# Designed miniproteins, single chains: the designs that were tried, part 17

Each design is a single chain, and the fold is of that chain. pLDDT is the mean over its residues in the fold that is shown.

## One batch from the design tools (miniprotein)

Design m557
Fold by ESMFold2-Fast:
Structure m557 (fold): chain A 82 residues (1-82)
Amino acid sequence: SMVEIVRAETLEEALELAEKYRAEGKVVVLLSAAAVRERVDEVAESIIALQAEHPDTVVVFAGVTEEDLPTVEEIEARLRAA
């Protein structure tokens, strides 16, 4: 029931992780940490809806910096509460 969430510092690392999880048969959501900063509600709701249809969904955040941590942690909290 707990969504799997992965944080990556670079786009290259995020792409490698996404490929790994897709090879395991999981549905992967690849997100830019910076791009979701002002869209926490929209992004969280979209992932919750996707996970309800695909319980094997994994979220991979690309380009996570110290500045992005509060945004990523808020999305993670919403996904875990769903």
Scores: mean pLDDT 81

Design m558
Fold by ESMFold2-Fast:
Structure m558 (fold): chain A 71 residues (1-71)
Amino acid sequence: MEVLSEEEIIEKAIELLKSKDEGTVLAALQGLRSFGKKAKVAIPALEERLKTEKNPLIKGLIENLIKEIKK
């Protein structure tokens, strides 16, 4: 198995944000949060997920994460 770099882990998390499974999306959000400002590349994907997300708790988590990354 290949060892993933930070950039590869962030890219994987961006892909997981497209999942229909809420648990997978939550795991991706937690992963991106752990990288903080390094996850700036994920902002467009987070904004796209926010547009399609129906769960208000997940919407709040996405909005909070975008705010943290932009700070």
Scores: mean pLDDT 80

Design m559
Fold by ESMFold2-Fast:
Structure m559 (fold): chain A 71 residues (1-71)
Amino acid sequence: MTEEAEEAALVSLLQHLGVPEEEARRILAKEKAGEPLTPEEQALLDKARAQLATVRRQAAIGREAARELAA
């Protein structure tokens, strides 16, 4: 996964957590620029990253299982 793909995935996950797209992009831009995040923004990013790690793990398993006819 590239940095751009990871950023897009994090934006989608933040939106799933109830963060508007513009605000999700702003939070990611702040982190990328080294700007301080609020505790709430940091908690949202931590949750999004944890979910992204789970999605990546499931995607890897799903890709392997797709060759074994997993339903």
Scores: mean pLDDT 73

Design m560
Fold by ESMFold2-Fast:
Order: C-alpha cells, then structure tokens, then sequence
Structure m560 (fold): chain A 68 residues (1-68)
C-alpha cells in the first residue's frame, strides 16, 4: 500500500539519522526512494518533518536534484 511505502521511507530516514547522516543526505535518499516507489513527495516531506525533524525546504531542495 501507499502507507506502507511511506512508512518504509520514514523508518529508513530515522535509521540514517541515528547513524549520523546529515539532513541533506537523508532528504536526498528519501526523495529518491519516493520517486522510485511512486509515492507523493509532499506526504513524505510532511512525515519527515514531523517524525525525523527534517526541514521541508531541505527535502524540496534535495528532491529537485534528483529530477535535474
């Protein structure tokens, strides 16, 4: 389901944060996975802000790099 795919991305982001990855690295990887899985980028950005503390602006900036 869409929710399961989003939850997988959020869990990976939490793991990366525990491992000391930067917010930029987490945002870039999460946006890449969201594009691969075909999940809404806006919903992933919201969940990362709420549960991982990643600024949506950082997520949008790093996400654009995956499209360019």
Amino acid sequence: SMEEKIEEIVELAKKMKEEGKSDEEIAREASRLALEKGVPLGEVARRLEEEVGIDPEVFEREGVRNLT
Scores: mean pLDDT 82

Design m561
Fold by ESMFold2-Fast:
Structure m561 (fold): chain A 93 residues (1-93)
Amino acid sequence: MVAPELKPEQVEELERLQKEYAATSDEEKKIELRIRYIEISLKALSKSKEEEIELLKEILKELEEEFDSNPEEREFMERLIEMYKKRLKELEE
């Protein structure tokens, strides 16, 4: 198991998200928390803004191509794609 190298601030935020996820029974809130966890994890995997932009573009392409092959996760995947697009726009500005 290979874990990404996390900064202390990122570890603290991920722990907060995990606690909120465990405490909630709201499925919509769980999806939001999963999305935020992934967003922070992606930032931890990227050493630079340019590297994060390229990673996001590749992930978005793969997710959009595979969208119809994962019907059980459609709501999650739609939210995930929206989050990646928003993050990409913020990084490009």
Scores: mean pLDDT 73

Design m562
Fold by ESMFold2-Fast:
Structure m562 (fold): chain A 71 residues (1-71)
Amino acid sequence: AEEHLRKGREAFEQGNYEEAARHFSTAAREATDPFLKAQALLGLASAHDQLGNFDEASRSGRQAVEARREA
């Protein structure tokens, strides 16, 4: 989970938003820690926003808020 969160952030910084979304999605699915899951879901939301996938961005953002409340 942490490795994919790191790779997602690196891809996002390079402007590789599709690759970032894949890594953040994997990190969110594998995360057992609610805080790490929230970070991955926020990254996924940002990546989808950059890609113009606003519905996916909104959904991931809502899931991140839920995960953060569990942390």
Scores: mean pLDDT 82

Design m563
Fold by ESMFold2-Fast:
Structure m563 (fold): chain A 95 residues (1-95)
Amino acid sequence: SEIDQKLEELRKELDDFERRADQALATLSPQQARQTLYQLTGRWRGFFGLKRGEINKAAGQDQELFDKATKELQELERRFQEVVDRAIAEIDAKE
């Protein structure tokens, strides 16, 4: 479905976010890693917001489809925040 495709695009973008965050943690100073994480976070939030809007429109008045999509979006937000929290903790530990 169109919703499944958009959710898959979000999962791929989250995988890219985590990979880039981990690379910054491995290769950059704590200050540079923090700046990179800030930029990556902004990019993810923008993409997530856009795709969430598109998914909500595609679900329309189908409450069951909307509820299922909302649950998947909440799980993606949870995983994103988990990566952010881990990355911040790793940066703070190096300072």
Scores: mean pLDDT 89

Design m564
Fold by ESMFold2-Fast:
Structure m564 (fold): chain A 55 residues (1-55)
Amino acid sequence: DERSLAAVRIANEAIEVAEKEGLDAGLQYARDKGREAGLPDAVIDAIVRAVEALL
């Protein structure tokens, strides 16, 4: 599933941003890139929750 692969990639990138620039920056990255990639809001919310849970 191409959208699932995009979601995993964005989540990994958001974690990297959060580790370098802080949690708020990583969460903003996940939202912006999720929207840009055309992911559904529910998937973007799931990515944000996963990033928060891992950090």
Scores: mean pLDDT 82

Design m565
Fold by ESMFold2-Fast:
Parts: structure tokens; sequence; C-alpha cells
Structure m565 (fold): chain A 88 residues (1-88)
């Protein structure tokens, strides 16, 4: 699977999500799946959302991609989760 295919899959799943749910894609270079999931769960909790399901984990080169379904309680907080993809 390529990086472009992962982005396409995330967009397609999010387009078909219920109004109270969203699909979020997180990515980090050289991160473990567990580290990325823990960071995603922390970001979701800070934004008043919860991770409902892990939809997939993909590795492209040295980058780990995590695709999750989250509950949305506040529309203003939806966009906060999308920024948790850069590991500095």
Amino acid sequence: MTREEVYRLAAELNRNSPPDEAVRLFSAPNASEEELLAAAEEAAKRSGAEILEVLGVYRVGNTTFLLVRVSITDEAEREALITLYLNS
C-alpha cells in the first residue's frame, strides 16, 4: 500500500461516516503502532472525543499510519484531531 492509497482510504471512509463519528488518520516516522495509538487516544480525550475502533494500521517505508474511528461530541473540536500526525 502506498501513502497516496492510505490517504484515499481515509477520505473515503470519513465521507461515509455517520454524523456523530469521524475517521482520523495519524502518521509518524519510526513510531510503533502502540506509541501512535496512545498518542491518538490522548489527543481524542483532550478534544472530547473517544476512539471507537482501529480500522487499520499500515506501514509505508519508515512511516506508520493509523486509521481510527472516533466519536464526535463537539463539531468545533473535530479538526483538532487531524493535526496529530507529526512526530517531532
Scores: mean pLDDT 71

Design m566
Fold by ESMFold2-Fast:
Structure m566 (fold): chain A 70 residues (1-70)
Amino acid sequence: MEKAEELIKKGEEYEKKGDRVQAASWYARAAIYFAESGDREKALEMADKAAELTGSEEVRRQLRLTVDDI
């Protein structure tokens, strides 16, 4: 939980700075961490946040596939 919270906080920090690319990167890392921890619901939430920040459906697709494979 602490590691995932740290990753989310980094995403929030970059979001507040207006650095959407960096924010998306940290949310993507949080998605992978939640998937590895067995929290599929939170993993997909973080993947969706990363995709929204990048505006990329390919990012959403890749992260959702990664979550499903874990």
Scores: mean pLDDT 78

Design m567
Fold by ESMFold2-Fast:
Structure m567 (fold): chain A 61 residues (1-61)
Amino acid sequence: SFDDLLAEAAARLRAAGTPDAVVAAFVAQLRSLREKDPSLTLEQVRRMADWALAEAERAAA
């Protein structure tokens, strides 16, 4: 589900050392984006989350 996707992404960003304020902003932006853009699919939101996770993991490596 969308909430599960957000929870997973938030947990992984925190594990990568992302500050809580940045994680909260990211989650809020994804929620806002999905609500404002009804054509946006869960797959597209997942892709955005995966990009952010990849950036955070690359910074930690």
Scores: mean pLDDT 75

Design m568
Fold by ESMFold2-Fast:
Structure m568 (fold): chain A 62 residues (1-62)
Amino acid sequence: SKEYTVQEGDTIGGVLRRYVEEYGYSGEEAFAALYAANKAKLAGRDLGTDLKPGEVLTIPLP
């Protein structure tokens, strides 16, 4: 896995889109993996919801 430090203005959907393109995940696979790896931080949040700057997300690698 890889850690990503959230920047101001980041959204869950924006982070997902970047990693889908860079690592070759399918959108569905990347979505499921990201939420599973960060369940406590992302529970109840929408894709368009802004993330808190300075939060560290676990990005699962293929």
Scores: mean pLDDT 70

Design m569
Fold by ESMFold2-Fast:
Structure m569 (fold): chain A 74 residues (1-74)
Amino acid sequence: TVKELVEAILKETKRLAQEDPSLSLEEAKEAIVARLGPEAGELLKNPALQELIEAILARQMPSEEVARAVAELM
């Protein structure tokens, strides 16, 4: 389901952020697609999901608006 794929993307993003604190959004997107497949690449086109990934990589709390938008995808 979309929910399971979004959860897998977020889990992988958290793992990548712990491994390399300097990782860019583009590098993270490439690594996520390599592990989870092209369906993850389609979801990564969503701007709210991209902003949430950027927040995780920066070790910042996402805005309430971004968190709600990602929850609506699931």
Scores: mean pLDDT 80

Design m570
Fold by ESMFold2-Fast:
Structure m570 (fold): chain A 68 residues (1-68)
Amino acid sequence: GSNIQALLAAKLPQAPAGFLSYAAGLLEQAGITDPATITAIAEQLKPLQNDPDAAADRLIEILQARAA
């Protein structure tokens, strides 16, 4: 939802808007809506925020690890 995207934008200020929208959708589909978990994931994506393809791959890896 828009609240997830707004939090991601605050934590990933250099990330493209398209990536932020995509990431927010994935987090919402995974049922991750709490600010603490979203913040922890965003911290792992910070080094990759200028590379949306690498950031997307890393996000998928994080979500797969959480599902295991």
Scores: mean pLDDT 84

Design m571
Fold by ESMFold2-Fast:
Structure m571 (fold): chain A 96 residues (1-96)
Amino acid sequence: SVEEKYKELAERYEELVKAGAPKEEILEVLREAKKIAEEEGDEAAVRAGEFSILLVEGRTEEALEMLSEVTGKPKEEVLETIAKVLGVSKEEVRKA
Protein backbone atom coordinates (compact mmCIF):
# COMPACT_ATOMS: atom_id res chain seq x y z
CA SER A 1 0.00 0.00 0.00
CA VAL A 2 0.98 3.66 -0.29
CA GLU A 3 0.96 3.86 3.52
CA GLU A 4 3.48 0.98 3.75
CA LYS A 5 5.77 2.71 1.21
CA TYR A 6 5.65 5.98 3.20
CA LYS A 7 6.33 4.08 6.46
CA GLU A 8 9.41 2.38 4.93
CA LEU A 9 10.71 5.74 3.64
CA ALA A 10 10.02 7.45 7.00
CA GLU A 11 11.97 4.72 8.85
CA ARG A 12 14.86 5.02 6.37
CA TYR A 13 14.84 8.83 6.78
CA GLU A 14 15.05 8.52 10.60
CA GLU A 15 17.93 5.99 10.35
CA LEU A 16 19.89 8.26 7.99
CA VAL A 17 19.39 11.33 10.21
CA LYS A 18 20.42 9.41 13.37
CA ALA A 19 23.53 8.07 11.58
CA GLY A 20 24.56 11.56 10.39
CA ALA A 21 24.33 10.44 6.76
CA PRO A 22 25.38 12.78 3.91
CA LYS A 23 22.78 15.37 2.84
CA GLU A 24 22.47 13.77 -0.62
CA GLU A 25 21.40 10.39 0.86
CA ILE A 26 18.70 12.14 2.92
CA LEU A 27 17.57 14.04 -0.20
CA GLU A 28 17.25 10.76 -2.17
CA VAL A 29 14.74 9.42 0.40
CA LEU A 30 12.75 12.69 0.35
CA ARG A 31 12.71 12.78 -3.48
CA GLU A 32 11.47 9.16 -3.59
CA ALA A 33 8.67 9.99 -1.12
CA LYS A 34 7.67 13.04 -3.20
CA LYS A 35 7.65 10.93 -6.41
CA ILE A 36 5.30 8.38 -4.80
CA ALA A 37 3.02 11.24 -3.63
CA GLU A 38 2.96 12.69 -7.18
CA GLU A 39 2.12 9.27 -8.70
CA GLU A 40 -0.74 8.82 -6.17
CA GLY A 41 -2.09 12.39 -6.64
CA ASP A 42 -1.54 13.21 -2.95
CA GLU A 43 -1.10 17.00 -3.24
CA ALA A 44 -0.58 17.51 0.53
CA ALA A 45 2.22 14.89 0.62
CA VAL A 46 3.83 16.44 -2.50
CA ARG A 47 3.87 19.84 -0.76
CA ALA A 48 5.33 18.32 2.43
CA GLY A 49 8.05 16.64 0.35
CA GLU A 50 8.89 19.89 -1.48
CA PHE A 51 9.16 21.78 1.83
CA SER A 52 11.42 19.10 3.39
CA ILE A 53 13.70 18.97 0.32
CA LEU A 54 14.12 22.77 0.33
CA LEU A 55 15.01 22.76 4.05
CA VAL A 56 17.59 19.95 3.67
CA GLU A 57 19.12 21.79 0.67
CA GLY A 58 19.49 24.92 2.85
CA ARG A 59 16.96 26.76 0.66
CA THR A 60 15.20 28.06 3.76
CA GLU A 61 13.85 31.26 2.16
CA GLU A 62 12.13 29.24 -0.62
CA ALA A 63 10.76 26.78 1.96
CA LEU A 64 9.33 29.66 4.04
CA GLU A 65 7.81 31.23 0.90
CA MET A 66 6.10 27.93 0.00
CA LEU A 67 4.72 27.51 3.54
CA SER A 68 3.58 31.16 3.53
CA GLU A 69 1.62 30.50 0.29
CA VAL A 70 0.08 27.28 1.68
CA THR A 71 -0.93 28.80 5.06
CA GLY A 72 -1.77 32.31 3.78
CA LYS A 73 0.47 33.73 6.54
CA PRO A 74 3.45 36.10 6.11
CA LYS A 75 6.91 34.44 5.94
CA GLU A 76 7.98 36.13 9.20
CA GLU A 77 4.95 34.69 11.06
CA VAL A 78 5.71 31.21 9.66
CA LEU A 79 9.36 31.59 10.74
CA GLU A 80 8.31 32.70 14.26
CA THR A 81 5.95 29.70 14.59
CA ILE A 82 8.67 27.22 13.52
CA ALA A 83 11.22 28.85 15.88
CA LYS A 84 8.75 28.71 18.81
CA VAL A 85 7.85 25.04 18.16
CA LEU A 86 11.55 24.04 17.94
CA GLY A 87 12.54 26.20 20.94
CA VAL A 88 15.21 28.05 18.92
CA SER A 89 15.79 31.55 17.51
CA LYS A 90 14.57 32.60 14.05
CA GLU A 91 18.26 32.87 13.03
CA GLU A 92 18.83 29.19 13.93
CA VAL A 93 15.84 28.13 11.76
CA ARG A 94 17.38 29.99 8.79
CA LYS A 95 20.66 28.07 9.31
CA ALA A 96 18.89 24.69 8.99
Scores: mean pLDDT 75

Design m572
Fold by ESMFold2-Fast:
Structure m572 (fold): chain A 90 residues (1-90)
Amino acid sequence: SERERIAELIGRAAALVARAEGASEEEAERIGREAKEALLESGLSVEELKEHARALAEALRRAAEAHADDAERAALLREAAELLEEAARL
């Protein structure tokens, strides 16, 4: 359950990153689902998933700052980072 919840949050973050890169909502939803499924099949522990989420959150915070002149892209990257920070705190 906790592992599935973490994978879902990481998948949702992946969908937001895809949208920040110009993907449609349909394509982003597919990317998010595939990311979640890959993580659940990976055999990674809850702690390994949390560490992965924490590292990605920091990287996405940096990416949002780098794209500060693109308000929509920066907002999507910040929202993705917030979901990953939530996953890391579970």
Scores: mean pLDDT 89

Design m573
Fold by ESMFold2-Fast:
Structure m573 (fold): chain A 65 residues (1-65)
Amino acid sequence: MAPLSPTEERVLEALTRLVAEHGSATVREVAEAAGLSQKTASRALKRLAERGLVAIKDGKITPAA
């Protein structure tokens, strides 16, 4: 697979922590935890979903693999 960008890595780490505490996360929560804008976090999460690493359902984000 193509390597993760630094932004994608930060988003994945933030998501993993949020999911451990709450079971799922929103784009806003991931953005705040990663220190990113919601637009940047949303784009990174979309790319991670295309890679099969996260699942997005009704604004709820969980790890997929």
Scores: mean pLDDT 79

Design m574
Fold by ESMFold2-Fast:
Structure m574 (fold): chain A 78 residues (1-78)
Amino acid sequence: LVEEIREAALAKDLERLRELLLKVLNEEATQHAIEGLKAGLAGDTETATRLLTKAALLSDEEGRQALSAVGRALRELA
C-alpha cells in the first residue's frame, strides 16, 4: 500500500492516490494530503508542508507512513 501510494503520487494520479489514501486515512486527512500534493507540485512547499502536517495529525501510524510516502514523492519530483 505505501509503495502504491508513492507510485500514484509520482505519476501525479490524484484519483488513484485518493482511492489508496482513503484505505488508511479519513476523508479530512485525505483531502489535506491531496491539496498538499497539489501545492507541492505547484512549488508551494510551505503550503504542502502545512497541509501534510495537518493530515498527519489526523492519522494513525499507518496513515503517517502513507503521508511520508507522499512527501518523499514530492521531494523526488522537486
Scores: mean pLDDT 81

Design m575
Fold by ESMFold2-Fast:
Structure m575 (fold): chain A 105 residues (1-105)
Amino acid sequence: MARAVVFNENMEVFFDPFTAEDRRNMSPEEIERLMEVLKEFAREVWDDPAGTVRESYDEELGLYLVGEAVEILGKRFVVVGFSEDLEAARAAAEAAIEALRSLFK
């Protein structure tokens, strides 16, 4: 299944991608390694113009990463969707952006 993380301007997690079930099924080390990859990708996306979609594939994790920089009320965020399926990663990123925008309406 696809997930998305949202990072704020301090590269802090604003939306946690992991459920309680995920944290039971994954080791802490697996979660830490995945978060490192997501943060590295988010740093690359951070310098892109808002609304620019960046896609990548991490071969070690077998995951597609879909990132977009989003600006809302003068605040900048980076959204990263991730999944073994590219379309699912895109859908997760889009859903997270919609949820993020809804918080500021």
Scores: mean pLDDT 82

Design m576
Fold by ESMFold2-Fast:
Structure m576 (fold): chain A 64 residues (1-64)
Amino acid sequence: VERTERARAFLARVDAYIAAHPNLSEEERQALLDELRAELKELGYPDSVIEAQIARVEARIAAA
């Protein structure tokens, strides 16, 4: 329960960062995706969930 709430808060911060920075460089995008992967892995999510969230964030960056 707490894990899901923490992940939701983290993902909301990531989404806010992307909205504030629509012109992310390759380095900035890589760093953000690495941070997302690390946080979800630390919270114990399976790789399938992690990769689904990475794909969602990549799509959001592409749409910005």
Scores: mean pLDDT 77

Design m577
Fold by ESMFold2-Fast:
Structure m577 (fold): chain A 68 residues (1-68)
Amino acid sequence: SMTEQILSLTKELFSKMSELTEKLLQKKKALKAGNEDAAKKYEEEINKLQSQINSLLSQMKSLDNQAS
């Protein structure tokens, strides 16, 4: 059902948001340590994760907008 699909996507979104929080903390720690190379690597990972989250949100909006 549409509800089950939304719940599945919500669980995936939660997982990716948790990972994003961890990567943001790792980037902040790298910046504090003056490790520019590590900070750039975490920034790239954050950008990829942000794109994945945006894709999930788009899928959820698509399902929500479908006439039942």
Scores: mean pLDDT 85

Design m578
Fold by ESMFold2-Fast:
Structure m578 (fold): chain A 80 residues (1-80)
Amino acid sequence: SMEEAIREAEALLPQATPEYAEIARENIERARELLEKDVEEVAKKYGISKEVAEAILFTAAGIEAAAALFEAQLGVRKAR
């Protein structure tokens, strides 16, 4: 799940190189920001259904969460 990906990424940060840990933290922050968006407000602003707005926000958050996990894992692999 997306929450599990974020949790795993956060757990790996102390073992990752500083550069990759920073990138992963930024991806985690963007994922959390997307999950905190008011779906109804986004739907109204863009003239789309709440279902479509939710799907877009969830998909975008999922991509950020996956990117965070990738960067964290890569950072751990590159650590000395």
Scores: mean pLDDT 87

Design m579
Fold by ESMFold2-Fast:
Structure m579 (fold): chain A 79 residues (1-79)
Amino acid sequence: SSVQEEIRRLIDQILQIFRDYLDGKISEDEANARILALVQRIRDLLLQNPEALPFAQELLAKLQQEIAALVAEKEAALR
C-alpha cells in the first residue's frame, strides 16, 4: 500500500540520518531534530492507518537492530 511505502521511506531516512551523524556529517542537534520530525510523521500515519501498525512494528524492530549494530561498530572502532 502507499501508506506502507511511505512508512518504509521514512524509516530508511531515519537510518540514513543515523549513518550521517555517526560519520560526523551532521551535528547531534541536527540529527535529533530531523529524526523527531520523521518519527512524528510515522506516528501520524499510524494514527490514521492503524492497519499498518504490524508492518511498522516489524520495520521499527529492524531499524533498532540496524542502529544498535552501527553504534556497536563505531564504538569498537574507537577502542
Scores: mean pLDDT 87

Design m580
Fold by ESMFold2-Fast:
Structure m580 (fold): chain A 86 residues (1-86)
Amino acid sequence: MEKAREALEKANELSTEMDRSGSVTPEQAEEAARLGDEAYEAAMTDPSMPAEKAAGYAIGGIGAKTTAYLMGRRAGNEEAAEAGAK
């Protein structure tokens, strides 16, 4: 549970920084997508996590990747958009 939460929180923090700065680097988008994947995997592999919370973190992880992609697109940074889509 904590690992999924920590990964999702870090992904959200990075997304907030990208939005606030108005600039998105490929490295930031890739890191946000990686953290989203980490949240998803941690949620799916933690047997102590209730199914409802696991679903929430898994959806949150997917959302973090989608947000990285959309922010890259909005900034006109095709490399950041591609990193977020992976």
Scores: mean pLDDT 71

Design m581
Fold by ESMFold2-Fast:
Structure m581 (fold): chain A 79 residues (1-79)
Amino acid sequence: SLPDEMVAAAEAGATRIELSGSVKSISTGVGGALRAVALRIDSEAPKIVLGDLKSYTGREAKINPSLRGSGEARVVATF
């Protein structure tokens, strides 16, 4: 479920993403989605990086990461 939210947030045009707490679920499940977001924002980003995604998507969004059960982080994009 976390990867789906991360992908959705990225598609929604996230300008900034920050994770609070790192857990196995994030490293194993969200890792791929997180890297995809970083690459879309900044092609040079090795991981989660902040870039001018607003220029890329034309939308201004804020992602609010929060820890969920089992130590998983959940990201919610706000427009």
Scores: mean pLDDT 38

Design m582
Fold by ESMFold2-Fast:
Structure m582 (fold): chain A 60 residues (1-60)
Amino acid sequence: SLEELIKEAEELVEKMVEQGVSPEDAINYVIDYARSKYGKETADEIAKALEEKYGVKPKK
């Protein structure tokens, strides 16, 4: 489901930040990965959820 994909994206962002990646870079990486794997529509929904949770605007 979309909710499960958002949760997995959030978990990946948190893991990357713990490893020293900036929140902005982690979010952009996860969104690019989602776009390549799931397509633009799903990636845009994940991007919206990550922006709402972390307060960081994804790079366009």
Scores: mean pLDDT 80

Design m583
Fold by ESMFold2-Fast:
Structure m583 (fold): chain A 99 residues (1-99)
Amino acid sequence: MKQIQENGIRFAGFVAEAVLNPEKTAEYLKTEKGADEKEVQEIIEKSEEILKETLEELLKRAKEEGDEEIKKIAEELLKNLTPEKMEELARLVLEKHEK
């Protein structure tokens, strides 16, 4: 796996974690990254927006293209968000666009 793809997969997991555990993510950003309260709030709010828009767009395109794998994972993530499934979705998207 290329380093850029690995970074994309990890970012997808981070976005899911920020939405599911905003308090834990806020503590991590403040203690490990030195972010202030305003920056933390903006990161969490943007993560929720990015996650929703990305999943809805991927689901729409998967339905139009007949991509049953991406459709299934995107629908599952909209109902039951987990970082692991978000990373799996990112990996599948990156693999399909690499070829």
Scores: mean pLDDT 76

Design m584
Fold by ESMFold2-Fast:
Structure m584 (fold): chain A 60 residues (1-60)
Amino acid sequence: SSANAEAGLKTAEETHESVKRFGEQAIQDNASDAELVARYQQTIELAGEVLERYRKIAAE
């Protein structure tokens, strides 16, 4: 059913937006902590990868 793919895509889009917004702010607030910055950057990247995967599933 396409409905499950659409719901998953919407959730992935909302999650990516939230993670990116929070993560970018956290990176700015913790710019001196290289380890923490790297972890936030990695989390944003993973959320983007999840979104791209859901986009591909929804396009099938």
Scores: mean pLDDT 83

Design m585
Fold by ESMFold2-Fast:
Structure m585 (fold): chain A 110 residues (1-110)
Amino acid sequence: MEKLLQEINQLVTAAIRHLDDAIRAIKEGDYEEALKHAEEARRYLERARELAEQVDSELAEQLDRAIRYVEKAIEAIKEGDYEKALEYLNKARELAEQVRLEVLRRLQQL
């Protein structure tokens, strides 16, 4: 359990960093870098979700919702809708941060 929670924390933290980099890239007009970071964030969240399914279905569900928002952001970037992309990336980041805080809370109680 502790090892799975630590690994989920590391993967979600990496995903959040890539989401922050994607948000910054959009604001700077670097849409190609934004797309790369969004796709990387999705990969980290997908790995975290697979581990979360072994721990708690609610954590897995929150990660699945974050992944769906990242996928919507990727499509918005491809379509040139950067305002919607920022909205979706911010929603994904909020969900990922909530999962990270819950995982850290559980680690403190082990």
Scores: mean pLDDT 90

Design m586
Fold by ESMFold2-Fast:
Structure m586 (fold): chain A 76 residues (1-76)
Amino acid sequence: ARALLELAEELERQGLPDASELLRRGARLVETLVAKGELEEAKRVIDHTGQRAIELGADPELIREARERAIAEIEA
């Protein structure tokens, strides 16, 4: 979930507080699911959270990079 939290801070600096808060909530849910061993559900949360952040004005390339890093974190 570190990648999602780092992106949330960047989006807050860009003036996208709703997208930032969405990523922070998504990161907390991902951490809970990973702790339970629910890796496939954690991946779905990453995908849905990223798509909603794009709808709130987040750069799709930044979301793509954070998504790839977040998925790599839970697959390790």
Scores: mean pLDDT 84

Design m587
Fold by ESMFold2-Fast:
Structure m587 (fold): chain A 94 residues (1-94)
Amino acid sequence: MSEEELKQLEDELNRLYEKLAVSYITKAAAYILRIKRLAEQNPEKREEGLKFVEELSKKIDEAKKLLDQNPIEGYRLAKEVYEEAKKRYEELKA
C-alpha cells in the first residue's frame, strides 16, 4: 500500500470513528436527560441524579474535545459515557 493510500484510509477511519462517537454522545445525552427528569420528579433521587448528570455531562465534553485531536480516543470515551449513562439511569429508575 502506498503512503498516499494509507493516509486516505486513515482519514476514512477517522471519519467513521467521529460518526460512531457522535452516535454514542447522542444516546448518552438522551440517558442524561432521562436521569435529570427522574431527579426532578423524585425528591429522594434528586441529589444522586443531578450528580450523575454533572459527571456524565463533563465526560461528554471531554469526548467532544478528544474527537478533534484523537478520534479513536474520543470514540472510546463516548462509548464509555453511553454505557455508564445507561447503567446509572437503570440504577436510578429502580
Scores: mean pLDDT 86

Design m588
Fold by ESMFold2-Fast:
Structure m588 (fold): chain A 91 residues (1-91)
Amino acid sequence: ALPDSLKVKSNTYTLTVETADGKFTVTITVNDDGSVEVDIEYERKDGKKATARATVKNGEVSAEYSGDDPELAKRLAEAARQAAVGIAELK
């Protein structure tokens, strides 16, 4: 962990969407250096979970995913990657 005095100023936005089939939580972090992080968490009504995280920094893109449904988690990672790139281009 970094000391607070060395952390880049960040703005964090959280969106929660509940559907009949499950709950999506999207967390977007935009840093003063222009880096962007998008985290997506999905929990299905049957208790299955999928998570994805994408980070864009200095034009470099990374994405990770995990969960009980690998195909769904992979789709969430692609969505997070596209969102992070789009947001980084606006900053």
Scores: mean pLDDT 76

Design m589
Fold by ESMFold2-Fast:
Structure m589 (fold): chain A 80 residues (1-80)
Amino acid sequence: SMERIEEILAIVTKSYPVSQEQVDELRARGFTVADLEETIAYLEEKIKEAEKSPDIAYYVATTIRYTFEIDLLKEAKAKL
């Protein structure tokens, strides 16, 4: 659900790089590798949607932010 995606993103963006405490929090809340993969797929789809927007500033900002978040999700996934 959108609420689960928001919770995952709040945890993985808490500090940089992704710490063991963040991974432990994801695990404690019952998030799995599959949940992180679903979140990555969601953000990749949002980047594709933003590319079709006539608002170039929105496309650039969305791509930068979500690419950064995807990298953090990949780090967390590797540690789960």
Scores: mean pLDDT 87

Design m590
Fold by ESMFold2-Fast:
Structure m590 (fold): chain A 94 residues (1-94)
Amino acid sequence: SAGERAALRKIIDRLYDMWLKKYKDNSEAQKKIEEIKKGMLELVDQGADVDTFLAKLTLISMYISRKNFEKALEALSLDLAQLREEIKKLLAEG
């Protein structure tokens, strides 16, 4: 619904604004995080599958926390099976 999309947009805005603030002095990180934010907001607007959306949110957050901004951006294009596989791999690596 429109109300659900509005709530999800606010969650994405808050989360990605926190990441942008954390990496304020890293211009490449800023660029990639802005592109990721746009992609996540687009998924909300398109009514993406909840499981896929949550898996993307999880994997992207894991990559951003590891400072792997390129892999975080690439995660936007993965399907649910690929997302789950990458999450399991990262969790197994510690």
Scores: mean pLDDT 87

Design m591
Fold by ESMFold2-Fast:
Structure m591 (fold): chain A 70 residues (1-70)
Amino acid sequence: MLEEAEELIRELGRRSGLDEAEIQEMIDALRAGDGETVERLVTRAYLRNPSEEVRELANRIGRLMKEMGL
């Protein structure tokens, strides 16, 4: 689940125009169990590119985080 969530975060970042440092910040927050920071950064990514693809990725990330207890 963690590896799957990291992969989705990287895909979200690429599609929303985030740089590698922003993507790594989200992954570091996920690995630290800081769901609040992940949710905030995912929301920012979505607001930069509110496409259906980015929306679907954000929803998938949210579901995986919930399954992980974040």
Scores: mean pLDDT 82

Design m592
Fold by ESMFold2-Fast:
Order: C-alpha cells, then structure tokens, then sequence
Structure m592 (fold): chain A 80 residues (1-80)
C-alpha cells in the first residue's frame, strides 16, 4: 500500500530527527524526557501502522496519514 509505505518513511524520518535532537541535548534530564517522549510516540505510531494496514477505506486512510504527518511536524517544531 502506498499509504503504508509513506507512513513507514515518515516514521523512520521522525525517529532519525528525534534521535539527532536527543544526541545533541547536553542536559541529562532534558535528554531523558525527550527519550521518554520518543518512546511514547513510537508506541502510538506502531498502533497507527496496525490500524492503517487494516483499513479498507483509502480516503479515510489518507486523512489519517495527513493527521499523523501534521502531528509529527508540529512535535518537531515544538522541540526546536
């Protein structure tokens, strides 16, 4: 599914960017909080992937992908 493949790309890109932010953080307490946030978002993304893989409505699946993309973009902007 093109939607599932796009989701996987967005997930991998987000994780990479978050790892770069975590690795550049010099405050151990802030780093720990960022790692916890990443771990939480990973769990949410794993659940979202399972949901997208089971979706038969392509239009609805596209909307879910757009909402996830927006959430990930807003998360990264908040952390910069």
Amino acid sequence: SPIVEEFKRLKDEFIKKMQEIIESETDPEKRARLQEELDTIKSLLDNALKALESMTDEEYAKQVLEDIKKFLEETLKRLE
Scores: mean pLDDT 87

